Designed miniproteins, single chains. Designs and how they scored, part 109

Each design is a single chain, and the fold is of that chain. pLDDT is the mean over its residues in the fold that is shown.

## One batch from the design tools (miniprotein)

Design m3808
Fold by ESMFold2-Fast:
Structure m3808 (fold): chain A 96 residues (1-96)
Amino acid sequence: SKLEEFVKKVEELVEKYRKEAEKKADNDLDANAELLAKLLEEVLKVAEELGLVTPEARAAWRELIEAIRNKAPREELQALQERAAEHLEPLAEQLE
């Protein structure tokens, strides 16, 4: 299943990011923002290749990635992250 492949790849990427972010958090918060942006770009690319991204989800994720790159305040990044997650839930439900 494309959904199963996507979920597994995303889980692996999230775990790699969490480990690297934990290590970097003690040194450089800006570096963590760059790592998160790169993670989300790779996740979005995988989802697009598998045909799992709706235009709505794609737009939300791109806004989040761009805000991270522009070093937006953490509060703003958190709100955008929650919005991106909301758009992913309807897609997962549709595929199951």
Scores: mean pLDDT 67

Design m3809
Fold by ESMFold2-Fast:
Structure m3809 (fold): chain A 80 residues (1-80)
Amino acid sequence: MEEELERALELMRELALNGRAGDEEDIELLKPLEEELENGPSPKIREALREIATELLEARYAKQPDPEAVARARAQIEAL
């Protein structure tokens, strides 16, 4: 569980730092993470990860990168 949380945070951090938007590949990468969030750790951490994942997914679905969404996701990752 701890290792899964750490992998999720590492993945989110990498995606947030690299700022890739609109990539179906990024969406598919976050999909397993969403499943782990449902079965995962403490409700507080799960909710934080869900918010970060949602914000990254919204940035990926945008025609152009949303730097504010990526920046917020990054800040939330570092706050965890």
Scores: mean pLDDT 55

Design m3810
Fold by ESMFold2-Fast:
Structure m3810 (fold): chain A 72 residues (1-72)
Amino acid sequence: SLKEKAEELIKSLERVIDYLETAIKNNTATKEMIEELKDLREEVGKLRSALENNDQEAIEKIIKEFEERSKV
């Protein structure tokens, strides 16, 4: 379901966030990694909000935006 896809995406993004936070803690993070962490936290927040509101159109739009960005 769309909800399950969104929850799985959040879990995947949270793993990336943990990786980036660990890099910051270990002084191995680049400036680009710090910026990526900020962007990922914001997008996860938007996706969580859409899930809480049962806004299926917003969830689908956010998932599609992530899929388009990952095609690079």
Scores: mean pLDDT 82

Design m3811
Fold by ESMFold2-Fast:
Structure m3811 (fold): chain A 63 residues (1-63)
Amino acid sequence: SREQIWQEALDIGQEETKKNYAKLQEYIKKNPDTPPLEVSKEMMRILADGVSKAYAIAQEKMA
């Protein structure tokens, strides 16, 4: 169903976002002087990329 396709796409996007957030957290731990603005921008970029990936996967599977 379309709902199953969207759920699978969202799960993939969420896992990618989670993985990239974990990498960002590890980077901050090693670089504690990283400016908060830089961290915030990267967090927003990671979220946007995850959402974009989910939409692309869902659209491809529904085409």
Scores: mean pLDDT 85

Design m3812
Fold by ESMFold2-Fast:
Structure m3812 (fold): chain A 98 residues (1-98)
Amino acid sequence: KIAELALSGNNEEAGKLAKELVERGLTDDQRLRSVNLGALVPELKESELPVVIDDSILGKVHPDLAAQYKLRLAAEEENPLLKAILRANATFYKSYTG
């Protein structure tokens, strides 16, 4: 899983899988864009993945609140892949706070 790979430190493999998913038709999914994949998975930064304003604002203003927000979105998300990505993104913001 992408989240499992990212959490275990295999960012390269996580980036490859995330890129394949975007190419398979998730590019227009607003929920996927709300996850800062470029920050969590460096490989995606080169694709100029759009950063949602709320995500960038939350990360700069309050990293812990950003993590809590992403975890709440993950809890409410029904798509298991997006849920996993949101949880991985939340972990990134938690580590940034420390």
Scores: mean pLDDT 50

Design m3813
Fold by ESMFold2-Fast:
Structure m3813 (fold): chain A 58 residues (1-58)
Amino acid sequence: SVVDKILQLYQLLFPKPAENPQEAFSRARQVADFLQKEEPSITVLQSHIQEVAQQILS
């Protein structure tokens, strides 16, 4: 899924855990933007970014 691709890429770009929810959301968005540029055929929705941020914070 798109969420799984963002999560996988997040682990590669940010090996250290996020210290707070604001940082987690910011990083999830950065990774999503990077993925969107690398694979323009993939549509990244705000809901995907929210789900990734939630999973990082869990």
Scores: mean pLDDT 77

Design m3814
Fold by ESMFold2-Fast:
Structure m3814 (fold): chain A 72 residues (1-72)
Amino acid sequence: TVQEILQRAEQELSPPGQAAVRNVLARIEDGQIPTPEEIDSIVRLVGRTHGLSEEEQQKTRELIQQLVQIYQ
């Protein structure tokens, strides 16, 4: 469920990673479903801006992909 993904984000990601997941959820709820390329771009930008490790960037990407899959 969406709530389980948000809970995992809170447990596994730093605040910037959590914010990225929540921001994508808000966009999806507004009818803006990101493409795989857009997801990668978002995660890379957040990672560069806030210094996320490659591991955290990958976890953030996976949670965002699971979130998108619920709405498709």
Scores: mean pLDDT 84

Design m3815
Fold by ESMFold2-Fast:
Formats: C-alpha cells, sequence, structure tokens
Structure m3815 (fold): chain A 83 residues (1-83)
C-alpha cells in the first residue's frame, strides 16, 4: 500500500506521542520511567506492524533493536529539551 508508515517513522512518532502523553497524564512519573515507557511503546508498535505483515523472526528481531534505538534517541532529545 502506498501509504505505509516506515518502521523508523512509526518508532519516532510513537516514542514522541507516548512521551508527550505521559507528561500530561502522569506528571509524577520520573523522567527515567517516561523514557522507558516511550521506548517500549515504539518497539511494540513496530513489532506489531511487522507481525501482522508476516515478517520473519529475524526481521522482527532486527526491527525491535532499531525501534528501541530510535525510541530512546527521541525520548532523550525530548527530555533534554525540557531541561
Amino acid sequence: AGNLVMPETLARQTARDTFERLLREQPDMSDEERLRQSVDAAVNAVVGRLQKGGASPETIQGARRLAAEIGRKVAEELLAERR
């Protein structure tokens, strides 16, 4: 389909959206917990998309690592912008 969100874009958007939501809805949450939840959300979004598409276990494992790296980078950048 011509409108498929790339895994990198999906990971970045999910991490950002999750971090911003947690800032609004869970103000007492630590920055470390917020970062962890944002990374987990990015990984789950990418893995879930690939599993629905019938991706191989090797592809899913690689995508999990990539999504975690992107999600962490985005969350760390958002955290730095707040300080």
Scores: mean pLDDT 81

Design m3816
Fold by ESMFold2-Fast:
Structure m3816 (fold): chain A 84 residues (1-84)
Amino acid sequence: MELEKEAEKALEDFTKAAGEAVRIIQENESKLSKEQIDKFREKLAEAVELVQKARDEMTPEEFVEAYKKATDLLKKAIEEIKKS
């Protein structure tokens, strides 16, 4: 039960981070170079791949860890854009 709640929380946190990432890229698209946008999209793709693999092949514990790692990747990408 506790792991199920952690998984739900991790999914929610990931969804919020992904939404913020999309918003930030849209708001800053005119100020960003193509290289910066491409790198940001690459990090988004890596985060998505991590969570897809977790859904298909992992234990509940690994699922939570994968979503937390994906969320951290998105947060780091967002910070890089904000500092640019």
Scores: mean pLDDT 75

Design m3817
Fold by ESMFold2-Fast:
Structure m3817 (fold): chain A 58 residues (1-58)
Amino acid sequence: ASEKKKLVQQYEEAAKLTQQLRDETVKQESSNPELVEGAQQTGDQLIAYFEQKAKEAK
């Protein structure tokens, strides 16, 4: 019952936090294109993972 709603909220919050961390990393490492590219790729994959898990938990 309430556990599914909490799990969905946790995955949605994790996706938002991952977006924020990715954006902050890109900003801090703007002088290093390899780190920027890696952060974008890893961040996008992790965001997609959490978004899919949120959908599965519904």
Scores: mean pLDDT 81

Design m3818
Fold by ESMFold2-Fast:
Structure m3818 (fold): chain A 65 residues (1-65)
Amino acid sequence: MSTFTTTVTLHDGRQYTVELEFDEQGRPLRVRVYDENGNVIFEKDVGTWEEAQQALLETFSKLNK
């Protein structure tokens, strides 16, 4: 299992960590979003890149109030 992490900064300067988990073949398995304190605020099992992208877009649209 491999993970990829990146930081997303919202318009008000708040930062969130995005974690993408992949299987041994590089297929996405799960998306997690952590707040500034390291708490998981969003988690979703995914099977495609499109599902992962949609989940992240919806999550950050809700956070970016």
Scores: mean pLDDT 78

Design m3819
Fold by ESMFold2-Fast:
Structure m3819 (fold): chain A 71 residues (1-71)
Amino acid sequence: SRDELIERAVLEAFFAVWDRYGSQFSSEELAAAAKAAEARLRELPDSLTLEQLTREAQRIITEHLGVPPLP
């Protein structure tokens, strides 16, 4: 479903950001960033692929945490 696709995109993005920056943040800060990404992704067109949603989620999470974007 669309909800499952968004949840997967946020989880994949979260783990990528966690791998690079996770040690710098509390679990609460990381959870807040993930929730912000999920909310934003729900407003995006349903035509977007998992890859596009994951990239957008990575951008939102890194912006929320104030760190540089992933390469």
Scores: mean pLDDT 83

Design m3820
Fold by ESMFold2-Fast:
Structure m3820 (fold): chain A 82 residues (1-82)
Amino acid sequence: KVFKITIEVSNISAEELAELLKEFLESHGFKVLEVKILSENKVEIIVEAPDSISKEQLKKLIERYLKLNGIEIKSLEVEELE
């Protein structure tokens, strides 16, 4: 499965957010295909995930990770591209 993840945060830069998310996703066995900086605090990431992972599970995983790191989420959207 391929997912598009769009995240906006309030308290860190898009570049810092992108690095943290890339490391997190790759450490969990996801393949990061593309990273786009959309604005100062907004990132788009395209990832390849196992077919067993739902968009809801991926969204929850990311939300928990960001909250654990004290990052305040303004918006988080996960879209399945396949």
Scores: mean pLDDT 83

Design m3821
Fold by ESMFold2-Fast:
Structure m3821 (fold): chain A 72 residues (1-72)
Amino acid sequence: MKEKLMKEVDEAMELIIRGVGDVAASKSDNPELMRQATEKLVESYRARLAGDDELAAKYRAEALKLEEEAKK
């Protein structure tokens, strides 16, 4: 049973993803799109940990599309 440990690791990873995404957004011409992309990456990571690879792939694809739009 590693649920508590995995939850703490997941929360730490989510905070790291959000922190990096926030820094990227602050330097982007489209900070809102970059933040939306970061949120989709977090959702993808959570779905992957839950074993839902299809949902994780969907959110990852949405994040990549938003990142492309955020690149100007």
Scores: mean pLDDT 76

Design m3822
Fold by ESMFold2-Fast:
Structure m3822 (fold): chain A 74 residues (1-74)
Amino acid sequence: SIEDIKEEFEREMLRTLLEAIRNRESVEALRARLDEVKARFLARVPEEERGAFEAQANRSIEAAEATLREILAQ
């Protein structure tokens, strides 16, 4: 279902963020990885759901970038 796809996406996003924190990756490197994750999941989402999914995915990516940027600034 779309709910299962969303849950799987959020889980993979969190895993990717934790890896970036552990490896002290740049925000740019994290963004590139998250954009790839977004593209892979968009391919699995039905056309009528893609707009809503992309909007939510973009908000999650922005939050992940902000989190890593804040950690790196310290």
Scores: mean pLDDT 88

Design m3823
Fold by ESMFold2-Fast:
Structure m3823 (fold): chain A 83 residues (1-83)
Amino acid sequence: DVEELLKRLRELEEELKEELEKAKSYEEALKIILETAGRIQALLAEFFQDNPDNIPEEVLKKVEEIERFLKEKAEEAKKKFLK
């Protein structure tokens, strides 16, 4: 279900933001980002396996948004802790 996938992806993004605000080091922030990226990748892989020839444009757009979001959070963590 596309709507369920998008909802779960949004929840993971929100959890990542909350966890990163509590991170005390770059190593902790990086671990949080990598763990969240892994969960997102697993959800997307499962969805693509079940829907190989019928991937909605909204899902592809969300994947691009998530890639940008994760990159942004990694750079923010680097600036915050490594300055």
Scores: mean pLDDT 81

Design m3824
Fold by ESMFold2-Fast:
Structure m3824 (fold): chain A 112 residues (1-112)
Amino acid sequence: DMEKLREEALRKLEEIFGKEEAERLWERLERTSPETQELVIDFVVMLDVAATEEQRELIRLAIELLLEGASLEEIEKRVLELAEKFGDERLIEFARGIVGTVRVIRRNLENS
């Protein structure tokens, strides 16, 4: 049910980023292609709401790149570069998790 997934994605964005930023991200999402909307919604639904500030920065970057139609290679490069700047191996592992999630969702959408 696409409508229920949209409601869940919006709730998760509000829990992670707060209402104001979630509303801005949602407005941007509604201006993208149906394919981009499905990809971003599926990605957000798979996120944990309990995130550190640095994890939120990595998630924010991934969502912004997805909204802009960035390639998987560009998302991987940019998200890992940001994680490396934080200097924490756990954040690099978290960034790899984000990239892996995007890869799985894209593969599932292509095989559907």
Scores: mean pLDDT 85

Design m3825
Fold by ESMFold2-Fast:
Structure m3825 (fold): chain A 79 residues (1-79)
Amino acid sequence: LSSTPLGKLAIERVKQAIDYAKKGDYEKALEITERLLKFAKSLGLEDVQKALEDAIRALKEGNVDEAIKYLEKARDILS
């Protein structure tokens, strides 16, 4: 389960992934999102895991707007 410190760290990482996606650095956005997904899986955060999996799919497809929406969804769940 996310405590306040873990939640803040996860939110910061999601914000970084969104920022890289907006800048067109899809490789870096994907790398951060995949690392965050592994972390979410280890903590049993099913809703966050689903949003991050959808974001990874969108990033791999080059659908930046969709990827950002799913990353923002993950951020909102963690907030």
Scores: mean pLDDT 82

Design m3826
Fold by ESMFold2-Fast:
Structure m3826 (fold): chain A 65 residues (1-65)
Amino acid sequence: SKEELVKRFREAIKKNAPLDELRKIAQELVKEGGLTEEERRLAYSILNDLDKLKEFAREEIKKHS
């Protein structure tokens, strides 16, 4: 699920995972399916913008702390 992928992404950030691993998780978020055209564009934007991807992960960690 998207929620499980987000959690896995947060844990990868906490572990200082390699950039390649973060990109793979982002690709899985895109592949999750059930995304609208607008959501697909956002997912691809995140995949191609690593700084935004990292910031998103940090905010999610803070939100669930």
Scores: mean pLDDT 64

Design m3827
Fold by ESMFold2-Fast:
Structure m3827 (fold): chain A 73 residues (1-73)
Amino acid sequence: SNQQKIYLLDLMTRGYAGGAALILGNQEALNQMLLNGVDSNARLAEELAKQDPRTRPYAELAREYAEQAEKLR
């Protein structure tokens, strides 16, 4: 059950990083998101939010889900 929860939290973190990249029309960031692990996707979302505040809520959600995944490991 914890492995399934971690998997879903990883997908959520990746989804929010990808959503941020899509809002910005940043194809390079979108491609990077597909290659990243959970922590790297949370950091990617944070980098995008520093460049454009429109994506700040996505960075906060990505960080939250990444932290929840860490607690279950």
Scores: mean pLDDT 83

Design m3828
Fold by ESMFold2-Fast:
Structure m3828 (fold): chain A 76 residues (1-76)
Amino acid sequence: MQEKLDAVAEEVGEKIRELALKAEEARRKGNEKEAKLLELEGAELLYEALHKAGLVSEEQYEKNLEKLRKEKEKAK
């Protein structure tokens, strides 16, 4: 389990870091809505990577995506 978590972190960690930096820049410019959407994009990448690595079930992955969809609707 831990080794798979580390592999997921390596695979998507750089992309998530880039999104986090873009979110910070958006906040610096006063664009809280854009920052929130960038954060949610990072969460989506994480959930996809966890599912691809077999660390979450199909059912859990679907629940995670539904939660993200609701959060994106709130951020619009």
Scores: mean pLDDT 77

Design m3829
Fold by ESMFold2-Fast:
Structure m3829 (fold): chain A 85 residues (1-85)
Amino acid sequence: GAMIEEIGTLLGKILAALKKRGYSDEEIEEILETVLEKLREKGLSEAEIEKIRKIVEEVMKEDIKLSDDEILELSGKLLDLISSL
């Protein structure tokens, strides 16, 4: 649904921006897995988790340019969406 697509898009943008700031592929994967585990705890199915992974992978291929304030804002929005599940 629209919420799953929004979660995937926000997470992908945040992770892409962190990678540009010098976060390693290992650190990015740890953050991704932590968020996905929280989504499983909130009752998302494995099919929904896989859809989020695919969206994150696609979004992370984009040339995403975010300021510190934009990363913080998108992170807050992502946490609000996860809390709403």
Scores: mean pLDDT 86

Design m3830
Fold by ESMFold2-Fast:
Structure m3830 (fold): chain A 86 residues (1-86)
Amino acid sequence: REVERELLRRLLEELERLREEGEHYRVVGHVVGEQTRDGETEGEEAPGRRALVALSPERVLVVLEVERVPAEEAEENLRRLREELE
């Protein structure tokens, strides 16, 4: 639970980094599990969707599916997710 929350915080930091580069995304889903292959991006079948991945030392995996959105929506989505992690 704590590990999952920490991985989610790291993924939110990655989303903020992408926002600084002019790429604005909204989280549309997440999955928690165990990854067996490095760099595998399953779920990237639909145009305009992307997967962000974080992995713990214990091999706990969190995958966020994200979708390109206007900057305004991305900012609101990130703010909501940060509130949920508190």
Scores: mean pLDDT 66

Design m3831
Fold by ESMFold2-Fast:
Structure m3831 (fold): chain A 76 residues (1-76)
Amino acid sequence: DDEEKIEEGKKKKEILEKVMSELPEEVREKIERVQREGHEAVRAGQPLSEEVIKEAEELEPVLKEIEQKVEEEMAK
């Protein structure tokens, strides 16, 4: 059911925006930059740079916390 997936996606987006807005601006910008650069590399058929991979690894604990907060809000 595509409608359920759309509703879940919308709810996740709203929760994610709220969680992201509570993060320090520097951390949020770093996450957005890594995601943008990673997505652009994949779209262009380029391998991910070692710098992007390293930054993603450094952000992994923060991303895991964000994911957990989103899941907690989704479960409410």
Scores: mean pLDDT 75

Design m3832
Fold by ESMFold2-Fast:
Formats: sequence, structure tokens, C-alpha cells
Structure m3832 (fold): chain A 87 residues (1-87)
Amino acid sequence: MLEEIRKKYEEAKKAIEEGDFEKAIEIARELVRLAEEALKKKDYATADLAAKASIAILNEVKDAGGVLSEEDEEALEKAKKIVEEIE
């Protein structure tokens, strides 16, 4: 699980470097869903890592000039709340 999150994060960073913000955002949303599922199972290590990875990806998309939709901004807020609940 942790290795899968790491690989997804690397794929998202490469997508951002290539200007493929849609792919990076899709990966971030997958990580938010994974974080929510892990949190429900009380797998706090996986939930924290997945949520933080999604936050990093979405912020990097914005920093690179990408635009987040309202749904993408909601995903970012969900990830932040997951981190706050664990910490």
C-alpha cells in the first residue's frame, strides 16, 4: 500500500512536469478516496500518507499554473480534514 501511494505520487509529479494536469488531478482524487477508505478502517498510516500526497499534488498543480475545479478544491479540503483528524 505505501509503495503504491509512492508510485502514484511519482506518476503525478511527472504528469505535472509534462503539463498533464488532468492526469495529476485524477491521481490526487484516487489518493483522496484511498485515504477516506483507510481512515474508515483505522489505518491511520495509509490514510495520512495518501491524504498528504494528494494535498501535495493538488498544490503543485496550482503552483504550476493549473486550475482546480470546485470538485477538485473539495477533494483538497477533504484531504486536509483527514490529516487534521489523524494528527
Scores: mean pLDDT 84

Design m3833
Fold by ESMFold2-Fast:
Structure m3833 (fold): chain A 103 residues (1-103)
Amino acid sequence: SAVLAALDAAIATLERLLADESLSPLVKSALQSALDAARTARRHVEAGDYEKARFELEIALGMVRIALGVEKLTGGSARDLEALETAIAALDRAIAAVDAELA
């Protein structure tokens, strides 16, 4: 399904970002939380629970956005900022795919 494909793409993106050992502990923590939420959302989609999937992804997106705000205010590295922005884009695409099933 298009939703599972979008979630699999988001999960793969988050896993690739987390493979970068040079990321700050805050960024790694936010990305790990996002990955866990994306995996939970995928299980909800498999069960037909699209509203629960959307809720999990929105929480993940919120956590990543908070981490981005903190990194910008505290002088985070360009790599840390790019990783968080990449995660936000992947989560936004996954949410859009879930929203299409709810319409």
Scores: mean pLDDT 89

Design m3834
Fold by ESMFold2-Fast:
Structure m3834 (fold): chain A 99 residues (1-99)
Amino acid sequence: MEELREEALALIDGMTKDELKTVLKILVSDPELRPLLKAALQKVHPDIDASKLTEEELIKVIDSLTYEQLKEVLRHLVEMATEEQLRRILDILRDVKAA
């Protein structure tokens, strides 16, 4: 578990702004990870009720985030994720980094 978190955080730290946006947009389309993404967005943007956002609205919020905020959202996701969710997130991070 901890080794998976360390790998995910290392990948996030090495990613470009465009790669981070791509990861988050993939998470928007994943029904198992979308609630976790909404919770992480709520921590970064407490003025927005992330729970009420549609997929299209989530994508627009992601596109408006700074590089620092994109990393912060993903770090919160990694911290809050179960082992199963973290394995799925890690697969997405690896796929985007490899592209």
Scores: mean pLDDT 83

Design m3835
Fold by ESMFold2-Fast:
Structure m3835 (fold): chain A 91 residues (1-91)
Amino acid sequence: ADKVIYDLEILKDKVTELLEKNGLEEEAEKVREKLDEIIDAVKNKDFEKAIELLEELKKYLTEVLEKAGLNAAAENISNGIETIIKKIKAS
């Protein structure tokens, strides 16, 4: 689904920019790598793997952002990931 790949690319840009602006450069690199793996899984139609990796990413980002005091961003990003997971499951 081209729309899912588009949403993942937007999520990648938004999250990595947020992390870098808050001095979390190592975390930003890890997130880029994980989202590239997720995008590849979607392109290969390995939707089960894509969902599993998105759930892991959601947990990781929530912990990282909450520790940085970015609780509102953690909630918004978690909700965004949940929306993408639902789109994949509906495909």
Scores: mean pLDDT 86

Design m3836
Fold by ESMFold2-Fast:
Structure m3836 (fold): chain A 87 residues (1-87)
Amino acid sequence: SSSPETIAQRAVEEATRLAEAEPDSDKILRITDPQLVQEVLALSDDGLLTAKQLALEQAKKTGNAKVVNAVESTFDELEALKLIKKA
């Protein structure tokens, strides 16, 4: 599996691509790349938290609120899904 750092970089790249594809959209963008989603879900709980923290840090450095919102919304959803699957 990819490292949390690699997953964080891919998440920011994908979020940036989505933001650039929908510049006029008011919709909260979510990463739906099946491979990236699967890689995030395959992380340990600590790995997921690390990837989320690194991705948010990188997203904030872009200065684009759409990228930050896409990363945050995607990781929040995947974290919730992982918790539901454990219950």
Scores: mean pLDDT 80

Design m3837
Fold by ESMFold2-Fast:
Structure m3837 (fold): chain A 89 residues (1-89)
Amino acid sequence: SEVEELAQEALRLADELLKTVKEIYDMEKKNVPLEEIRKLWQKHKGLGQRLADLLEKLDEDPNVNPELKERIYARLQEIKEIYEKMKKK
């Protein structure tokens, strides 16, 4: 179904968003030049906006697969935990 395809796309975006933020965190710990980190933050922000737009559409559809939704929110929780670690530095 179209809703299943959108949910799978949201999961892929969440996975890429998580990968990107882990890379940013590692780069900050290694004192990589700010210019390179900024490029990755721009990518991360773009992915986050696309994911947010998809989640708004999915939240209005009661037919979303609950297991896919749980997997997406698990990635979002990991991303949140990395943001909290970054704030303490």
Scores: mean pLDDT 84

Design m3838
Fold by ESMFold2-Fast:
Structure m3838 (fold): chain A 65 residues (1-65)
Amino acid sequence: MVARETAAYIYLIGVAVETGKAEVRMENGKLVITGKDLTEEDKKLIEEAKKWAEEQGLKVEVRYE
């Protein structure tokens, strides 16, 4: 399922770039999304992307500053 995990990774990076306030990195096999002063819309987009990625078998953690 590597191809699906790769697609999920790319999608999450795209969402982070769209918010303009979130960073995405890989930490020990887990995707970490860090955002500062995220709006409710930004959080919703990140949560939807996180849910989809987790359904593809990816581990995701979201951190709010």
Scores: mean pLDDT 71

Design m3839
Fold by ESMFold2-Fast:
Formats: structure tokens, sequence, C-alpha cells
Structure m3839 (fold): chain A 81 residues (1-81)
């Protein structure tokens, strides 16, 4: 759990997001890792988490490129958790 949130936060920061944006991305990753443990389909959870991260970045004033990088990082973190 901690590892997925930490990796997502670090990837978001590397993509140039603010601390607040990176925290939002990390929370999304952690939430969907918990959903998988509760019986959600891993592929569906990862895709939903990636879309959520993308929209969170765009709504916080991030660029489309930053949003795509954050979405990919979250998808990978959720799938590998």
Amino acid sequence: MEDAAKKAREAARAAGLTPQGADSVAQIAEGFVNAIRDGEDPKEAAETAARGARYAVLHSGGTPEQADKAAEAVRKAVEEA
C-alpha cells in the first residue's frame, strides 16, 4: 500500500506536479489498490485509477503531458501492487 502511493507521488513530482497534485495522485493509487484487495478487477481498477489521476492533474492546472505521465505511473503502481 505505502509503496504504490509513494511511487505514484514520486513519479508525479518527477513529471513536474506540485506537492498537492502529487498527493492527490498518490491517494488515487492507494484507493484503487485497496479496491483490488476488496475484490475489484485489477485491470478495471488500474484503468479507472489512471483516468482519475489524469483528470486530477488537469483540474489542478497541470499540462496534458503531465496528466498522461501521472496516469501511466498510477496504472503501473496499481497493477504492480
Scores: mean pLDDT 77

Design m3840
Fold by ESMFold2-Fast:
Structure m3840 (fold): chain A 96 residues (1-96)
Amino acid sequence: SSLVQEALDALEETIRAARDGADLHVIGGLATQAVTLTRRAVDELLREGGSPSRLRELADKLREAGDALRAAGATSAATLLNEEASYAERAADLLS
């Protein structure tokens, strides 16, 4: 799915921004965009009976992003990403 790849790319951009010491406003905006794309990707995979491995890939990248954002001091955005990771993990379990 192009939505899954777009979500992964957005998460990777968010991770890079956090690790590069970007402004918290920039990190927050990137995290919000990544969450929106991730929700759309998860909903598409659930609707189509997609691969649970793609949902686990999204969950793993969401947790990596959450860890990077927490290290950068973006605690609220990190919490949001970890909540979305849990949602993707539960969706993977439903399709397994």
Scores: mean pLDDT 88

Design m3841
Fold by ESMFold2-Fast:
Structure m3841 (fold): chain A 58 residues (1-58)
Amino acid sequence: AAEAEKKGKQAAIDAYNEAAAGLEQRRKEMEALGSTPEDIARLEQAAEDARRAAELAK
């Protein structure tokens, strides 16, 4: 019974971690293109929020 819920939680954690990795990659690209510090900070915050969501989903 607990197995299906555990699988669902793991899928959510994996999705949040994937989103965080994508946002981190986007931030590096924006830095390379000389984007504004505000745009970079927003991407950093979004990645941090996604990582936090992954931790809370445990």
Scores: mean pLDDT 79

Design m3842
Fold by ESMFold2-Fast:
Structure m3842 (fold): chain A 95 residues (1-95)
Amino acid sequence: SREERVERLAELVREAAERLGREDLLAQVEKALSIPDLNERESALLGVAMELAAYLARHDPELAREFLRRFEELYPEYTRLIAEMREAVDRGEAE
């Protein structure tokens, strides 16, 4: 269901933020989870996912690849955006 997908997205972004020690992103996840409207909650969590993916591309390429793989499993409609993020991971490794 959509609600289950949003819950799995929240778990994915929380796990990544916690592994990075990013307390600011963990706070954003908790704030997003407090949003009663499902559409707004999903949008807020997707925003956190985009910020995490951009950060991981530059700082932890291996975690970035695993994060993007799991994100694509949840949101296959975002394949183009995920492809752009994978390119950013590859560029980050060259730096």
Scores: mean pLDDT 83

Design m3843
Fold by ESMFold2-Fast:
Structure m3843 (fold): chain A 61 residues (1-61)
Amino acid sequence: SLAERVQEILDEMEQRIREVAGMPDASMSEAMLALTPEQMEEVRKIYEETMERINEALEEA
């Protein structure tokens, strides 16, 4: 379903954020708190890419 595709995109976003923080097994809260200003810029780009992918999935529906 569309909801499943959106959830997969969001799960990929969370994994990428954890990887940027260097904490692949941490919670999202722990990863977010560990981010440096430079890593926050990378997370912003990940968020923008994620929103683009969600919009593309919605357009394909």
Scores: mean pLDDT 82

